# Designed miniproteins, single chains, continued (3), part 11

Each design is a single chain, and the fold is of that chain. pLDDT is the mean over its residues in the fold that is shown.

## One batch from the design tools (miniprotein)

Design m8346
Fold by ESMFold2-Fast:
Structure m8346 (fold): chain A 103 residues (1-103)
Amino acid sequence: YSRLEELKSAALQAIQDRRFDEAKKYAVEAIELSEALGSDIGLAIGLQMHGTAEISLGRVEEGSSDLIEGLKLAQSLPLFKNERAKVDHYLQLQERYGYQAGG
C-alpha cells in the first residue's frame, strides 16, 4: 500500500539525513502498519530501519535486537535475494556491536 511505501521511504531518507529520531518514528509506524497488513517484507524492512536508528541514537542493545529480528525475517523471504547487500550491511552493524544474527 502507498502509505506503507511512503513510511519506508521517509524512514530511509531520515536515516540518510541523520534525522534518527524521525527515522525511528517512521520505522515504528511502518512496523505497526506492516503487522496490520500481514506484510512480512514491510516488517523485516521496518525492523532493520528501526534498529539502525536506535543504534545511531546510542541504544545499541535495543537496536541490535531489532536488526537481528529483521535480518532473520528477511533471510526467510526469497524476495530479499536482490537486497542481499542491505541485509549484509545490517549484519555487519550487529557484528560490530558484539551481536551475531544466527539466521
Scores: mean pLDDT 73

Design m8347
Fold by ESMFold2-Fast:
Structure m8347 (fold): chain A 63 residues (1-63)
Amino acid sequence: MTLDEIAEEIVKEAKKKYPGKSLKDIDFTPLIRKYFGFGPDHPFMSDEGKEVYDKFVELYKKS
């Protein structure tokens, strides 16, 4: 799975779990943990995690 595909799946899950919520009201941490296994304190533990977050933000704003 590419970082783009992970970001797309996170957008889909966020819209399902947090319908009608703005980006600031979405907890990204439990969404990213499914793919990278980040601990509770490190949603951006890697450069890949940060890249997925940036892509998620872009895709979420477009939808």
Scores: mean pLDDT 71

Design m8348
Fold by ESMFold2-Fast:
Structure m8348 (fold): chain A 70 residues (1-70)
Amino acid sequence: SSLDKLKAFADENIALAEKLGRPDLAAEIRRLLAQTEEAIAAGDYRTATILSFRMLALSSELLLEQRKRE
């Protein structure tokens, strides 16, 4: 399901954030995942979409951080 894919995506980015020593970003991704799951459960797909874009932005930040350290 789309939710299962979102959870997998979040878990990968949490692991990356922790590997990069960014517990602040790991916590923010966990928070966004929880809020997105709540929005989906409530049928609030507009809010879920906005929150998913925020998660994508954090993922991009983490990938740029990783690239700078390679």
Scores: mean pLDDT 86

Design m8349
Fold by ESMFold2-Fast:
Structure m8349 (fold): chain A 61 residues (1-61)
Amino acid sequence: SSFQQTMNDIYQQLLADYPDQQDAINAMYNDIMANWDTTHPAAAILRMIGFGQDMDIQARK
């Protein structure tokens, strides 16, 4: 589905951008994919994007 492709694309991009954070990225991706609301895929996508933004902010401090 488009949701699965979008989530995988974000996941792969995060792994490429933050190779030293693979464990944290894997934990977040697995948690979202196991527990997301199937009627509201946008919420899961936004959570994944927000996680990436938080990592970017932490890397700058």
Scores: mean pLDDT 77

Design m8350
Fold by ESMFold2-Fast:
Structure m8350 (fold): chain A 118 residues (1-118)
Amino acid sequence: LPGILPPEDATPINASDEVMEKAAQAANDAYARYRGRLSPEAVALATVKEIVRTLMEAGEYDAAAQVLNTAANAFRDRGASPELVEALEKASQYVKEGKGDEALAILDEAIRRVEAAA
């Protein structure tokens, strides 16, 4: 769902408009690709993953970590499992450490577990 993105009325912090436009496009592409094919929670996670990947490819690691923390809070507020919230927080920590591949692997495993439970 597009609502998993930072609000469009929020000013982007520490990322250029071009990078934020690329992240928004990656999110929209992921949503269009997976909607109706995965559960809504898995679609939301796949969307977050593509935003995070796009930001990391642009070198915006702090912004990518912020997106993951925002997603963790949103999932917690929607009653997601503690394990899913912890996975998002751990992925955020790995992004901050420059371990982007490990962070994406955590997100892939989270998507797989959510879809298996759906």
Scores: mean pLDDT 79

Design m8351
Fold by ESMFold2-Fast:
Structure m8351 (fold): chain A 61 residues (1-61)
Amino acid sequence: DIDKLAEEVQKLFQENPNVTIDELNDWLAEIVEEIYENNEKDIEKSQKIMAEKLIEKLKEI
């Protein structure tokens, strides 16, 4: 459920305000390119994988 993943991402981001925008943007650029290249024809799947990776990254920070 993408909506639930988006809500969880937003909550985790709010709970981790020390994450720099520059650091997040750099990481997202790499992940977006990698995920899109591997799942180019399935945008919904790519978005779900991207959200899951973002949640994982925010938990590590």
Scores: mean pLDDT 66

Design m8352
Fold by ESMFold2-Fast:
Structure m8352 (fold): chain A 96 residues (1-96)
Amino acid sequence: MEEEIKRLEEEIRAGEEYLKQNPDLSDAQKAAIYLGLGQLYQQLGELYDQQGDHDKAREYYRRAARYYRQALSLVTDPAVIDRLEAQLAALEEKLA
């Protein structure tokens, strides 16, 4: 659990650093990274919820939702859009 949290935090840091170092990425590359970061933040939120740290979980769910919205703005595949909208709805329910 704690080792998994540290792994997710490191992966998130690496992805966010890569976005900052590469502002000229294509829309497809940005969408893939935003989707990945959203998934990592969602997993991190779920782990903090399991530990009873609901405040941290909510913060990470908000970060996940932000990245999913950014990915959604760049994807054109209806199946991917549908899945992202469902993931956003689930996160927004957790944030209500």
Scores: mean pLDDT 85

Design m8353
Fold by ESMFold2-Fast:
Structure m8353 (fold): chain A 90 residues (1-90)
Amino acid sequence: MEKYIKELEEERKRALEEVKDSPEAVKAIEEVTEKALKLIQESGNAEQIARTAIASLRTIVDLAKQGDTEGVRSVAKLTLRRLDEIHQRD
């Protein structure tokens, strides 16, 4: 558990530094990370939740660097839904 929390927190820190000038990307990263951290504490699937969140953060960073604000919002919404789905399968 602690290992996945640490990896997710480290990825959040890197992602926020790369897109600090994009309010939409910052919001998306924080929403995904906060939800994933909560679900990691409540779920037996901590690894899958962490991996899903980390992959999403990387995609959000890439889209934000391309100026794709709609893509950032879409990926965040899809990821939040996917995290809930993983948790419900526990």
Scores: mean pLDDT 84

Design m8354
Fold by ESMFold2-Fast:
Structure m8354 (fold): chain A 97 residues (1-97)
Amino acid sequence: MELIEELKKLMDEFIRLYKENRDKLTPEQQKVLDELVKTLLRFYNVLNEDTPEEDIEAIKKKVEELITLIKNGDFSQLIPKAEELKKLLEEVIKKYP
């Protein structure tokens, strides 16, 4: 599905941007985003054509928000946004283990 490939591309971009900017973050931000990356990788492995389009779009929006925050250097919102995305990912993973 085109949406799945778009989401995978966005997740790959987010992980790359996070790795490139990790040393600019506080230890607390690093811990939260390291856990988010682990959750994203677990989600990546369960993502398939049966995953609801509404869940894909919701996750895509949250990943795009985090990419924008990192690109703009607005690290103050990273923790709350990362926790929101992690919670959403865990909810979807529970439906499709």
Scores: mean pLDDT 84

Design m8355
Fold by ESMFold2-Fast:
Structure m8355 (fold): chain A 89 residues (1-89)
Amino acid sequence: MKKKENYEKAKKILDELVAKGLITEEQRNRLLELFDKYNKYKDTDPEKAEEYKREINRLVLEMIDELIKKKDFEGISKLNKAIYYYKNS
């Protein structure tokens, strides 16, 4: 139950960032796809899960860089909170 709640919280934060124009819908959709793939493999194929985790980290760093360019430090905080919920999903 709590794992699904954390996923929904991560999704809600990403939806808010899209609504504010701080990230694109494609960035949100790609990040959620990678979250799903990581969660699918994390208990059965740790090596494959680690590949998805690396791609998540790469995309998050790119999104943080764009938020820095927009000077939106609240957006960076919210993105980090979404990643926290994902890791605890």
Scores: mean pLDDT 79

Design m8356
Fold by ESMFold2-Fast:
Structure m8356 (fold): chain A 55 residues (1-55)
Amino acid sequence: KLARIVRGKAISLDTGEILGVGTVLKVLEVGEDFVLGLDANGNRVLVGREDVEEL
């Protein structure tokens, strides 16, 4: 399952990098206000649920 960041910014939990609009994530977990996913390099990314579009 994939999602794309469509607004705001996300934070890589493994690198501390800030990821922006257009980043595609493999979804691992969906919480009340967040999505946890993996970026193309396999790093975990935390993003607001309202800031992503499901693909």
Scores: mean pLDDT 83

Design m8357
Fold by ESMFold2-Fast:
Structure m8357 (fold): chain A 70 residues (1-70)
Amino acid sequence: LEEERKFGERIGKDIAATPDPDLRRALAEMVVGILIANGATPEQLRAVAEGIEKYDPEAARIVREAADRL
């Protein structure tokens, strides 16, 4: 969970650096797809979302909603 949170921080910074909000959403959805394809659990997705939250709350919401659907 700590590794997933740190990954979320790194990804969150990269997403937040993207000025296009539509591209930021697409990047968040792509990250979700990759993590799920690699067997991420709901708890792991929530930890990633926690890391993203302080940089891009909307991207974090996308990841949390994906966790809630698993």
Scores: mean pLDDT 83

Design m8358
Fold by ESMFold2-Fast:
Structure m8358 (fold): chain A 95 residues (1-95)
Amino acid sequence: ILEEIIKDIEKAIKEEIERLGMKPEDKKKVKELLKKLIEAIKNKDSELSELYVKRIVTIFQLTALEKGLTNSQSEEAKKDLENELKELEEEIKKL
């Protein structure tokens, strides 16, 4: 079951990377976070796993906003997501 869940997570993230047409730099960053997420899941670290998921989701949301895949683009929304990303990175560094 755990191995199947990990494979499903990997598939979902890879499909989202392709759907968003992410830049090579951003693809590498997400793939590195995915590796850390998988290790956190294997270690049963729920707090760290949740932080990595939020980090990946926030990167996807920023990419979608920058590529005009949302109906309401605003500079405030972009700044809010960038600030959330920084806060998540600081929380991860504490763990």
Scores: mean pLDDT 73

Design m8359
Fold by ESMFold2-Fast:
Structure m8359 (fold): chain A 61 residues (1-61)
Amino acid sequence: SSSLLSNINNLLNNINTLLDDISRGYGDMVSNSSQQSIIDWVNSNSDTVLNIYNLLLDLDN
């Protein structure tokens, strides 16, 4: 649960860095606000992520 949220945040941070590099390289307008919105969504929906994990765990039993 907490570990899963941490892993998701790490992945989003890596994606954010890659998108920033791409934006600089192409000169295209990749909105940093869009990347931040995804991060904000994951953080505000951590309970949903935990619930999914618990459902998967329950199905395995």
Scores: mean pLDDT 60

Design m8360
Fold by ESMFold2-Fast:
Structure m8360 (fold): chain A 118 residues (1-118)
Amino acid sequence: EVPEEVLEEIRKLLRERLAQHGLTDVSDSAVDYLVSLAAKLYLKYPEISIETIVNFLVLWVLFVREQGLPLTPENLSLAFPDFENLPDSKIQELLEKYKIPLSVSQVKELSKLLSSVL
């Protein structure tokens, strides 16, 4: 369905962006989980760039880390409703803190789209 070269590009970009934020302890299982979600979004919403999807997933992972939770597929999934329901002011705070090139509106839209594929 998704070409292997696209999955490899998503994985590389995701690992690179996570490492830029000091996230070297993200397990292979968590990265595989995030890549699978990125692939679902890429197939269903081809108008959304890989860069945008990866930046959104990195923001979600950073949110989970701020909760003090281990970065596992289970904790990412369990924390997603809290992330999706963040007020605009907290989304803006996270975007500015981590210098993620997304708008609050983009984060809210992507959260709704991701919720449909979880």
Scores: mean pLDDT 88

Design m8361
Fold by ESMFold2-Fast:
Structure m8361 (fold): chain A 77 residues (1-77)
Amino acid sequence: AQEHIEKAGELIKQKKYEEALEELEKALRLTRDQPLSERTAVRFGLLELKEELEKSNIENKEELLKRVDELIAQADE
């Protein structure tokens, strides 16, 4: 899970938001049955991605924001 969170952070810095989202989705799936602390780390990554997406001017911004919000909701369960 940690490797996917770190990769997502690097991808966000490169403005590769869709790839960052895919890495965070993988991290969330791997932490589904893990302690809250591990899911919290994924959630922070998702919030960082959401903040950067909201500041971006990419064409598919609304679609990616919807997917991020869905993953944040899953992390909060």
Scores: mean pLDDT 77

Design m8362
Fold by ESMFold2-Fast:
Structure m8362 (fold): chain A 84 residues (1-84)
Amino acid sequence: MKKLTVVDEEGNKVELEIEAENLEEVAKELGRRVGAKSVEILSQNERLLTFRIETEEGVFNGVIVRTEDGFLVLADKGLLELLK
């Protein structure tokens, strides 16, 4: 299990544990947890991945960064509400 911290532009945060070994797996797991219709990877390198997630509530963009103990996600406002 890796630590996942999701933060929005208002400074709200949610801390979760996930089974993911890379940034793409984190993006897919986020999509699964929020009930996404689609998950699009916009760009990726070894340290960060940018994504777009489409849900019934709208379209949310975000960035995933690898940290020492897991991953950090910076996401558009509203995505965290779907992670409850």
Scores: mean pLDDT 83

Design m8363
Fold by ESMFold2-Fast:
Structure m8363 (fold): chain A 81 residues (1-81)
Amino acid sequence: SMEEYEKFAEELAEKLEVPEEIKKEFIELVIELLKEGISRSTILKFIEAAIKAELSPIETLDLLKKLKESKNLEEVLSQLP
């Protein structure tokens, strides 16, 4: 449901300490990915990889935008350091 997607995105933004300046865009993008059929587990795997690569919040947001366009986790993960 939309409520479950919104809650997941909000909790994820809090856990990652996403800055207020990009928090709305981050939440909206996560919800859009879920609506387009990207699973919560795929998003979590992506976030875990981004944390391990020590990406900034803005770099993480940019790669999430690429995930939305490609819908291919492996392609996006190949762009990590």
Scores: mean pLDDT 81

Design m8364
Fold by ESMFold2-Fast:
Structure m8364 (fold): chain A 95 residues (1-95)
Amino acid sequence: SLDEVLEQLIKLSQKSVEELKNDFRMTPEVIEKVESLLKKAQDPSSSPQEKLDAAREVILTQVTFLLSRMTEEGYKKAKELLDELRKLEEQFKKL
């Protein structure tokens, strides 16, 4: 259902925020941005599209950070996040 897809997107973005906050290399500016986007994704007044767009931006922020590390582990995790995001976006488009 739409609600299940949005819940999975929000949960994935929550995990991204937690992982970014736990990384000592993360700047306060990036943390404030992703926390603000997560609040928008969780806001009952946000449309489904606004929730998707906000959650996507959070997840892509983590992907960009992981890729910037230029490590095998970073690339693997970035690929897993992109694959999961793509599946959820495809499910959203079909609803």
Scores: mean pLDDT 87

Design m8365
Fold by ESMFold2-Fast:
Structure m8365 (fold): chain A 93 residues (1-93)
Amino acid sequence: SAQEQIRKLAARLTGLAIRRIGIEIDNPDDTETLKELYREMGETYARIGELYESLGDYETAARYYRLAARYYRLAGLEEEAARAEERARELAA
């Protein structure tokens, strides 16, 4: 179910956030590994947004797409960030 997929993706986000904190403490200059984590977080938020969109919860989907855009920018993925923001705008209208 969509609810089960959302729970699994939320658990993945928690794991990515813990890993990010560990890298920031132990090796804050490892920008490449941090960018990869930000990319994975952006992709995970976008997938959660897509699941809420499929459920017809467009307001929640838009919020998750905005979170995806934020993390895509932190990863240096400006085109992916722009697409996520555009999708969020369309769903919020």
Scores: mean pLDDT 87

Design m8366
Fold by ESMFold2-Fast:
Structure m8366 (fold): chain A 95 residues (1-95)
Amino acid sequence: LKEIFEIPKLPKEEQFPALVKLINDSSLIVRLQAVAYALHEIEDLDILRKIGAYVGSLDLSPEEEFKIQLIMLSKDIDPKKREAFLAGYKEGQKA
């Protein structure tokens, strides 16, 4: 979606709320694209950890959970960004 390409241009404190709106979209495809985009384009590791924690706190279907794990395992993602997101994701699941 067009809105997602504007997120990296936002002040860092606005990036998390903007991504949360897309992650709460009724469309599974939009939610998965928001997660993939965050892992590729967001530079702030604290924001990525917060996004991971938010996603991990959601009552996800097994299909959505599996697809998010596949996104995290993509070879095109910076390992540091993946680690930050995954750490948050695991923390969110335990909360």
Scores: mean pLDDT 79

Design m8367
Fold by ESMFold2-Fast:
Structure m8367 (fold): chain A 82 residues (1-82)
Amino acid sequence: SEKQKAVSRAVGLVIRGIGHLLDGDIESAVKDFIEAAEIMKKSGDNEEAVKILDMGIKEAKKNGAPQEVIDEIEKKKEEIKK
């Protein structure tokens, strides 16, 4: 189904994003989390999109991301929550 394909793609991006964080590539990780959230939003699952961004914020903070990067994820979360 279309929803199953969206979920599989979003999960793949989240896994890749976590991998980027472990490698110290915070910018690529953030891009992957935002892309995963946008896929879930476009599939109609705004709640899951927000959860992905919340996880991205927590993982970015845990790995010492700059405040500007955290602010970018927070702004995307507010756009989805509207």
Scores: mean pLDDT 83

Design m8368
Fold by ESMFold2-Fast:
Structure m8368 (fold): chain A 75 residues (1-75)
Amino acid sequence: SKEVSREAAEKIREIGEEIETELMPKLKEISKKFLEAEKSEDKIKKFEEIKEEYKDSEGVVRGAEEMIEVARKEE
Protein backbone atom coordinates (compact mmCIF):
# COMPACT_ATOMS: atom_id res chain seq x y z
CA SER A 1 0.00 0.00 0.00
CA LYS A 2 2.84 2.45 0.80
CA GLU A 3 4.52 1.66 -2.53
CA VAL A 4 1.24 2.36 -4.38
CA SER A 5 1.04 5.67 -2.47
CA ARG A 6 4.62 6.52 -3.49
CA GLU A 7 3.84 5.83 -7.17
CA ALA A 8 0.71 8.01 -6.89
CA ALA A 9 2.76 10.80 -5.25
CA GLU A 10 5.34 10.64 -8.06
CA LYS A 11 2.56 10.84 -10.67
CA ILE A 12 1.03 13.83 -8.85
CA ARG A 13 4.45 15.56 -8.85
CA GLU A 14 4.78 14.98 -12.63
CA ILE A 15 1.28 16.41 -13.21
CA GLY A 16 2.05 19.38 -10.93
CA GLU A 17 5.27 20.11 -12.82
CA GLU A 18 3.38 19.88 -16.15
CA ILE A 19 0.70 22.26 -14.81
CA GLU A 20 3.34 24.84 -13.78
CA THR A 21 5.35 24.60 -17.02
CA GLU A 22 2.47 24.21 -19.53
CA LEU A 23 -0.89 25.21 -18.05
CA MET A 24 0.08 28.39 -16.15
CA PRO A 25 1.66 30.15 -19.18
CA LYS A 26 -1.44 29.22 -21.25
CA LEU A 27 -3.81 30.55 -18.57
CA LYS A 28 -1.82 33.81 -18.41
CA GLU A 29 -2.05 34.23 -22.21
CA ILE A 30 -5.80 33.47 -22.16
CA SER A 31 -6.35 35.95 -19.29
CA LYS A 32 -4.58 38.68 -21.29
CA LYS A 33 -6.87 38.05 -24.30
CA PHE A 34 -9.92 38.23 -22.02
CA LEU A 35 -8.88 41.59 -20.55
CA GLU A 36 -8.66 42.89 -24.15
CA ALA A 37 -12.30 41.94 -24.86
CA GLU A 38 -14.55 45.04 -24.78
CA LYS A 39 -17.99 43.40 -24.54
CA SER A 40 -19.44 40.99 -21.94
CA GLU A 41 -20.72 38.60 -24.64
CA ASP A 42 -17.17 38.30 -26.09
CA LYS A 43 -15.78 37.55 -22.61
CA ILE A 44 -18.48 34.89 -22.06
CA LYS A 45 -17.66 33.30 -25.43
CA LYS A 46 -13.94 33.17 -24.57
CA PHE A 47 -14.64 31.58 -21.16
CA GLU A 48 -16.92 29.00 -22.84
CA GLU A 49 -14.03 28.18 -25.23
CA ILE A 50 -11.69 27.69 -22.24
CA LYS A 51 -14.21 25.33 -20.57
CA GLU A 52 -14.25 23.23 -23.75
CA GLU A 53 -10.44 23.26 -24.23
CA TYR A 54 -9.65 22.41 -20.58
CA LYS A 55 -12.74 20.28 -19.82
CA ASP A 56 -10.59 17.63 -18.05
CA SER A 57 -9.37 20.22 -15.49
CA GLU A 58 -12.13 20.71 -12.89
CA GLY A 59 -10.37 23.76 -11.44
CA VAL A 60 -10.13 25.53 -14.81
CA VAL A 61 -13.77 24.68 -15.67
CA ARG A 62 -14.97 25.98 -12.28
CA GLY A 63 -12.94 29.19 -12.64
CA ALA A 64 -14.29 29.77 -16.15
CA GLU A 65 -17.89 29.23 -14.95
CA GLU A 66 -17.39 31.81 -12.17
CA MET A 67 -15.98 34.31 -14.68
CA ILE A 68 -18.94 33.70 -17.03
CA GLU A 69 -21.31 34.50 -14.14
CA VAL A 70 -19.37 37.72 -13.38
CA ALA A 71 -19.50 38.75 -17.07
CA ARG A 72 -23.26 38.07 -17.20
CA LYS A 73 -23.79 40.30 -14.15
CA GLU A 74 -21.98 43.14 -15.99
CA GLU A 75 -24.81 43.15 -18.55
Scores: mean pLDDT 64

Design m8369
Fold by ESMFold2-Fast:
Structure m8369 (fold): chain A 86 residues (1-86)
Amino acid sequence: MLSSLEVEIVQQADPNKYTAVATASAESGPVTLILHDEETGRTKVAQGSAGETVTVRLEDIPPGSTIYAAVVSDGVLQDMRKLKVP
């Protein structure tokens, strides 16, 4: 199955907190996008239809956090990213 997953870490203005933005699509089936902060235990989820692009944002991430992003379609893990916040 063709899927896409992009993740950006963006610095916030105050107080050196970060936002993670994840964007995903799946061409052949429904998309579920999961964004998880390992340090705080927070999770965000977005769902969409086949061919739809979905975006989730996780704000107020502390420096040094590990962020996981996963895209699932039709019950199958399509892609996963692990990123470290500076």
Scores: mean pLDDT 80

Design m8370
Fold by ESMFold2-Fast:
Structure m8370 (fold): chain A 80 residues (1-80)
Amino acid sequence: HMSPEDLEAETLLALGDIYLHLADRLEKQGKFDEAIEWYKKAIELYREALERATSPELRQLAQQGIDEAEKKLKEVEKKK
């Protein structure tokens, strides 16, 4: 069964994904400043997930989340 650390990491990953999708929606609405703020919050959650994750799979997912959110953040900053 999942370790407490991995359960915490998985929860942080899920919340990060929610924030990432919220930021995507705000970006599509032209709310670039709000989108930037939520992308930054998503990155923070993914970084916390990476710090807590003990499984290679969860660490990989957290890193992918960081990379995706940072890419989207750079894209939205160019539209500002």
Scores: mean pLDDT 87

Design m8371
Fold by ESMFold2-Fast:
Structure m8371 (fold): chain A 106 residues (1-106)
Amino acid sequence: MSPIEKINEYAVELGRHIARGIEAARQGDGEEAVRHLEEAKRYLEKLREEAKGSPEAVQLLERALSELEEAIRAARQGDGEEAVRHALRAAQLAEEAVKKAVEYLS
């Protein structure tokens, strides 16, 4: 599997877990939201390793990780609205990072 194929696979799994975490947070299921956001964090760390040659991508992924950590904290506190807000921002930053990583590897 090429580095670009790995980045795309990890991005899909990251997005899937963020989406499920958002759905759980909107339903008031903080435990399920935390579970999915923690899995999203693992895929984000895998993305960071594949993107490590691109300083722009790494910087965006570090910001996405910070937003994801805030989403997890909000979900643990039962603040579904804040969890969704931070998770959506993490997703946007990760999408920008994937674009930069693919540009670097192309």
Scores: mean pLDDT 89

Design m8372
Fold by ESMFold2-Fast:
Structure m8372 (fold): chain A 76 residues (1-76)
Amino acid sequence: MQARVEELQARIAALIEQLVANRTLTPEELQLARAQIDLVAQALAQAPAKGYASAEEIIERTEREIDEVERLLAQL
């Protein structure tokens, strides 16, 4: 679990760097993408405190949301 959480946190950090470096998105699009990433990061940070079953659900949801954001950025 710890290694998986750390991997997802690293992916979130990389996405934030991509958004900061991105010059093609409008300020509104950047704000929406950043807000989505911040919500995902907050949910992931709470995962260890929720217990095993709830932590797994949060991690799986976080993986799906990160995959979607990565896919959207790849299309830009």
Scores: mean pLDDT 69

Design m8373
Fold by ESMFold2-Fast:
Structure m8373 (fold): chain A 73 residues (1-73)
Amino acid sequence: MEAAQRFEERYREIEALEAAGDPDAAARREEFLDEVVEELKKAAREKAKKTGLPLDEEELEKKLEKEKEEWLK
């Protein structure tokens, strides 16, 4: 869970910037979410590689695009 802990710390930093009224906070949040999506794709591919289970990359991309939209609301 290394990536999750690292992202949680960064998310808290972004929340603090938003609370302080930092004008760049929204842009930093969007950039952070882009990094989260990339990390989730890598984790899913690595898990499939380790387990030998097939990964539907189209379904994964569709799911992550939907989740990113929800996170940005």
Scores: mean pLDDT 74

Design m8374
Fold by ESMFold2-Fast:
Structure m8374 (fold): chain A 84 residues (1-84)
Amino acid sequence: MSLSEEDLKKSYESFKQLYEKLPELREKIKELEEKGDVVGLTSLQTALRIQSVAARFLAEQSKDPKVKEELLEISKALEELAKE
């Protein structure tokens, strides 16, 4: 699989925006837990895990060491938030 440089940049920017929203996502998880919304909580955790894997894959595709490092940090943060 080859991503264009433009697609890579768009995905990277999208993941940076997601990273900036982590505090809001933590609050959403807490809200779902407080409501006992098991389906909503499971769906959000699954989505976060998928995004974590995608960020790691994008890091492997990136040639810039700084972009790789930032994407790996985002991947780890998303995985920790998803909690197994």
Scores: mean pLDDT 80

Design m8375
Fold by ESMFold2-Fast:
Structure m8375 (fold): chain A 68 residues (1-68)
Amino acid sequence: SDEKIQEVLEELKRMVDLMLRRGASREQILAAVQQQIDHYVAEGVISESEGEKILKELKEYLDELLAR
């Protein structure tokens, strides 16, 4: 539940950091994040509502990184 959301969020934040370091665009990063969330939902790791919360927090995280 909340612990699973936290773990997935931390893993995806690491992925965002790595993709930015590799020179990926905002669009590429958001597409990869969405794809990974959709995969976790399809596999039953998280619910659709949990995936939406994770996506929202990752968009905020990415926007903070890109605003610097």
Scores: mean pLDDT 84

Design m8376
Fold by ESMFold2-Fast:
Structure m8376 (fold): chain A 86 residues (1-86)
Amino acid sequence: GPVTVTGTLTLRLPAEEVPDFVARWQAEIRAHPGMLSATLTIDPDDPRRVDVHLVFRDEQALGDFLASPTMRDLFARSDVDLDVTV
């Protein structure tokens, strides 16, 4: 069944670079095979903090996503705190 991932990203980028990074990253994750829904929200009080809500088709789709270059780039630029519900 679908897998839901929720959590917070703390980006290690200058605040002025965050909106462009989030927009690009959101477009990339929405294009990922097996991604059913992806919502990223920048915290209005802290532009480097981004709340995430992702829904994957199944656990295999989540696993493929976590192994992707897209996630490797994110992990290089952020501290990631994610919770997974199956």
Scores: mean pLDDT 82

Design m8377
Fold by ESMFold2-Fast:
Structure m8377 (fold): chain A 64 residues (1-64)
Amino acid sequence: DEELRRNTEAEIRKQLLDAGAPKEESERLAKEYADRTVEAMRAGDPDAAVAIQEEVRRKIAELA
């Protein structure tokens, strides 16, 4: 779902920028994590999607 991907990308990008990540890195990581999340959901694997979300949270914590 393209809407899910765009919304997820925008949310992760905002979280990374708010945590102090550089704009270019925030845009790159947000796209990568959003693409992986959509792929996990399409595969019917919500546990993989949760694991990706935890990876994002760890990345934000590293920046703080």
Scores: mean pLDDT 81

Design m8378
Fold by ESMFold2-Fast:
Structure m8378 (fold): chain A 98 residues (1-98)
Amino acid sequence: SEAEEEARRAAEAAERGAEAAARAENAVQAVGGALAAVGGAVDAAVAGRRYGDPEAGRRGAEEAARRAEEGARRAETELAREMAEAGARGARGMAEAT
């Protein structure tokens, strides 16, 4: 379904955001990545409502949170870890709110 496709793309965006935060060389990149991870989870949740499949949105938000958590584990510096983990927690909170 379109809801499942959009939710999947949003979950992939959340993973890329968390990975960007984990690889960040400065605070601006770290914050940007963390915000992108949360945004991906939001987009996944919204996709379900937009296309009339709330279950697809819930599954997508859960997948986004899982992928963000996985990306955060790749952080090599304390700043990158803190920001990536903050993004992953935000994504998880969004998944739980749906």
Scores: mean pLDDT 83

Design m8379
Fold by ESMFold2-Fast:
Parts: structure tokens; sequence; C-alpha cells
Structure m8379 (fold): chain A 85 residues (1-85)
């Protein structure tokens, strides 16, 4: 079902974000960026699917906020990675 697909995409994305945070804490910025980018792609798929299926606005807002947080984290880590080289 659409709901099962949405739940899977969001759950997988949040799991990848948590894993990315762990790698960031270890100083593995390249791996953290990879995981955050994968999480962002899954959240974008969830957002597109949710909008197509008229999800409640609160659910859409939540996914959009999570994407914005990931975008900021990716930008920050890219800057740190460049400085670390």
Amino acid sequence: SVQDELDRLVSEALGLRLLGMDYHGQGDYEKAIELYEEARRLLQEALDLGKKNNLPQDDIDFIEQEIEILDRQIEYLREQLEKAK
C-alpha cells in the first residue's frame, strides 16, 4: 500500500540519518555525507509520494523539515571535509 511504502521510505531514511550521525561522530565525514545523501533521496521519494496521495499537511511539513536538516548537515560536512584535506 501507499502507506506501507511511505512508512518504509521514512523509516529507512531516519535509520540512515542515525547511522550517518554515528560516522560523523567518528570523524568519517565522507561516509556520513554518503549516508545523509541516501537518506535525503529516500525522504524526497516519500515527499513526492505523499504529495501525490494528498498526505496531511503536518506529515508533508515533517518530511520537508527533515530534508532541510539533512541539506544543512551535508553542506556543513562538505565544508569540514574540504578543510580536513
Scores: mean pLDDT 88

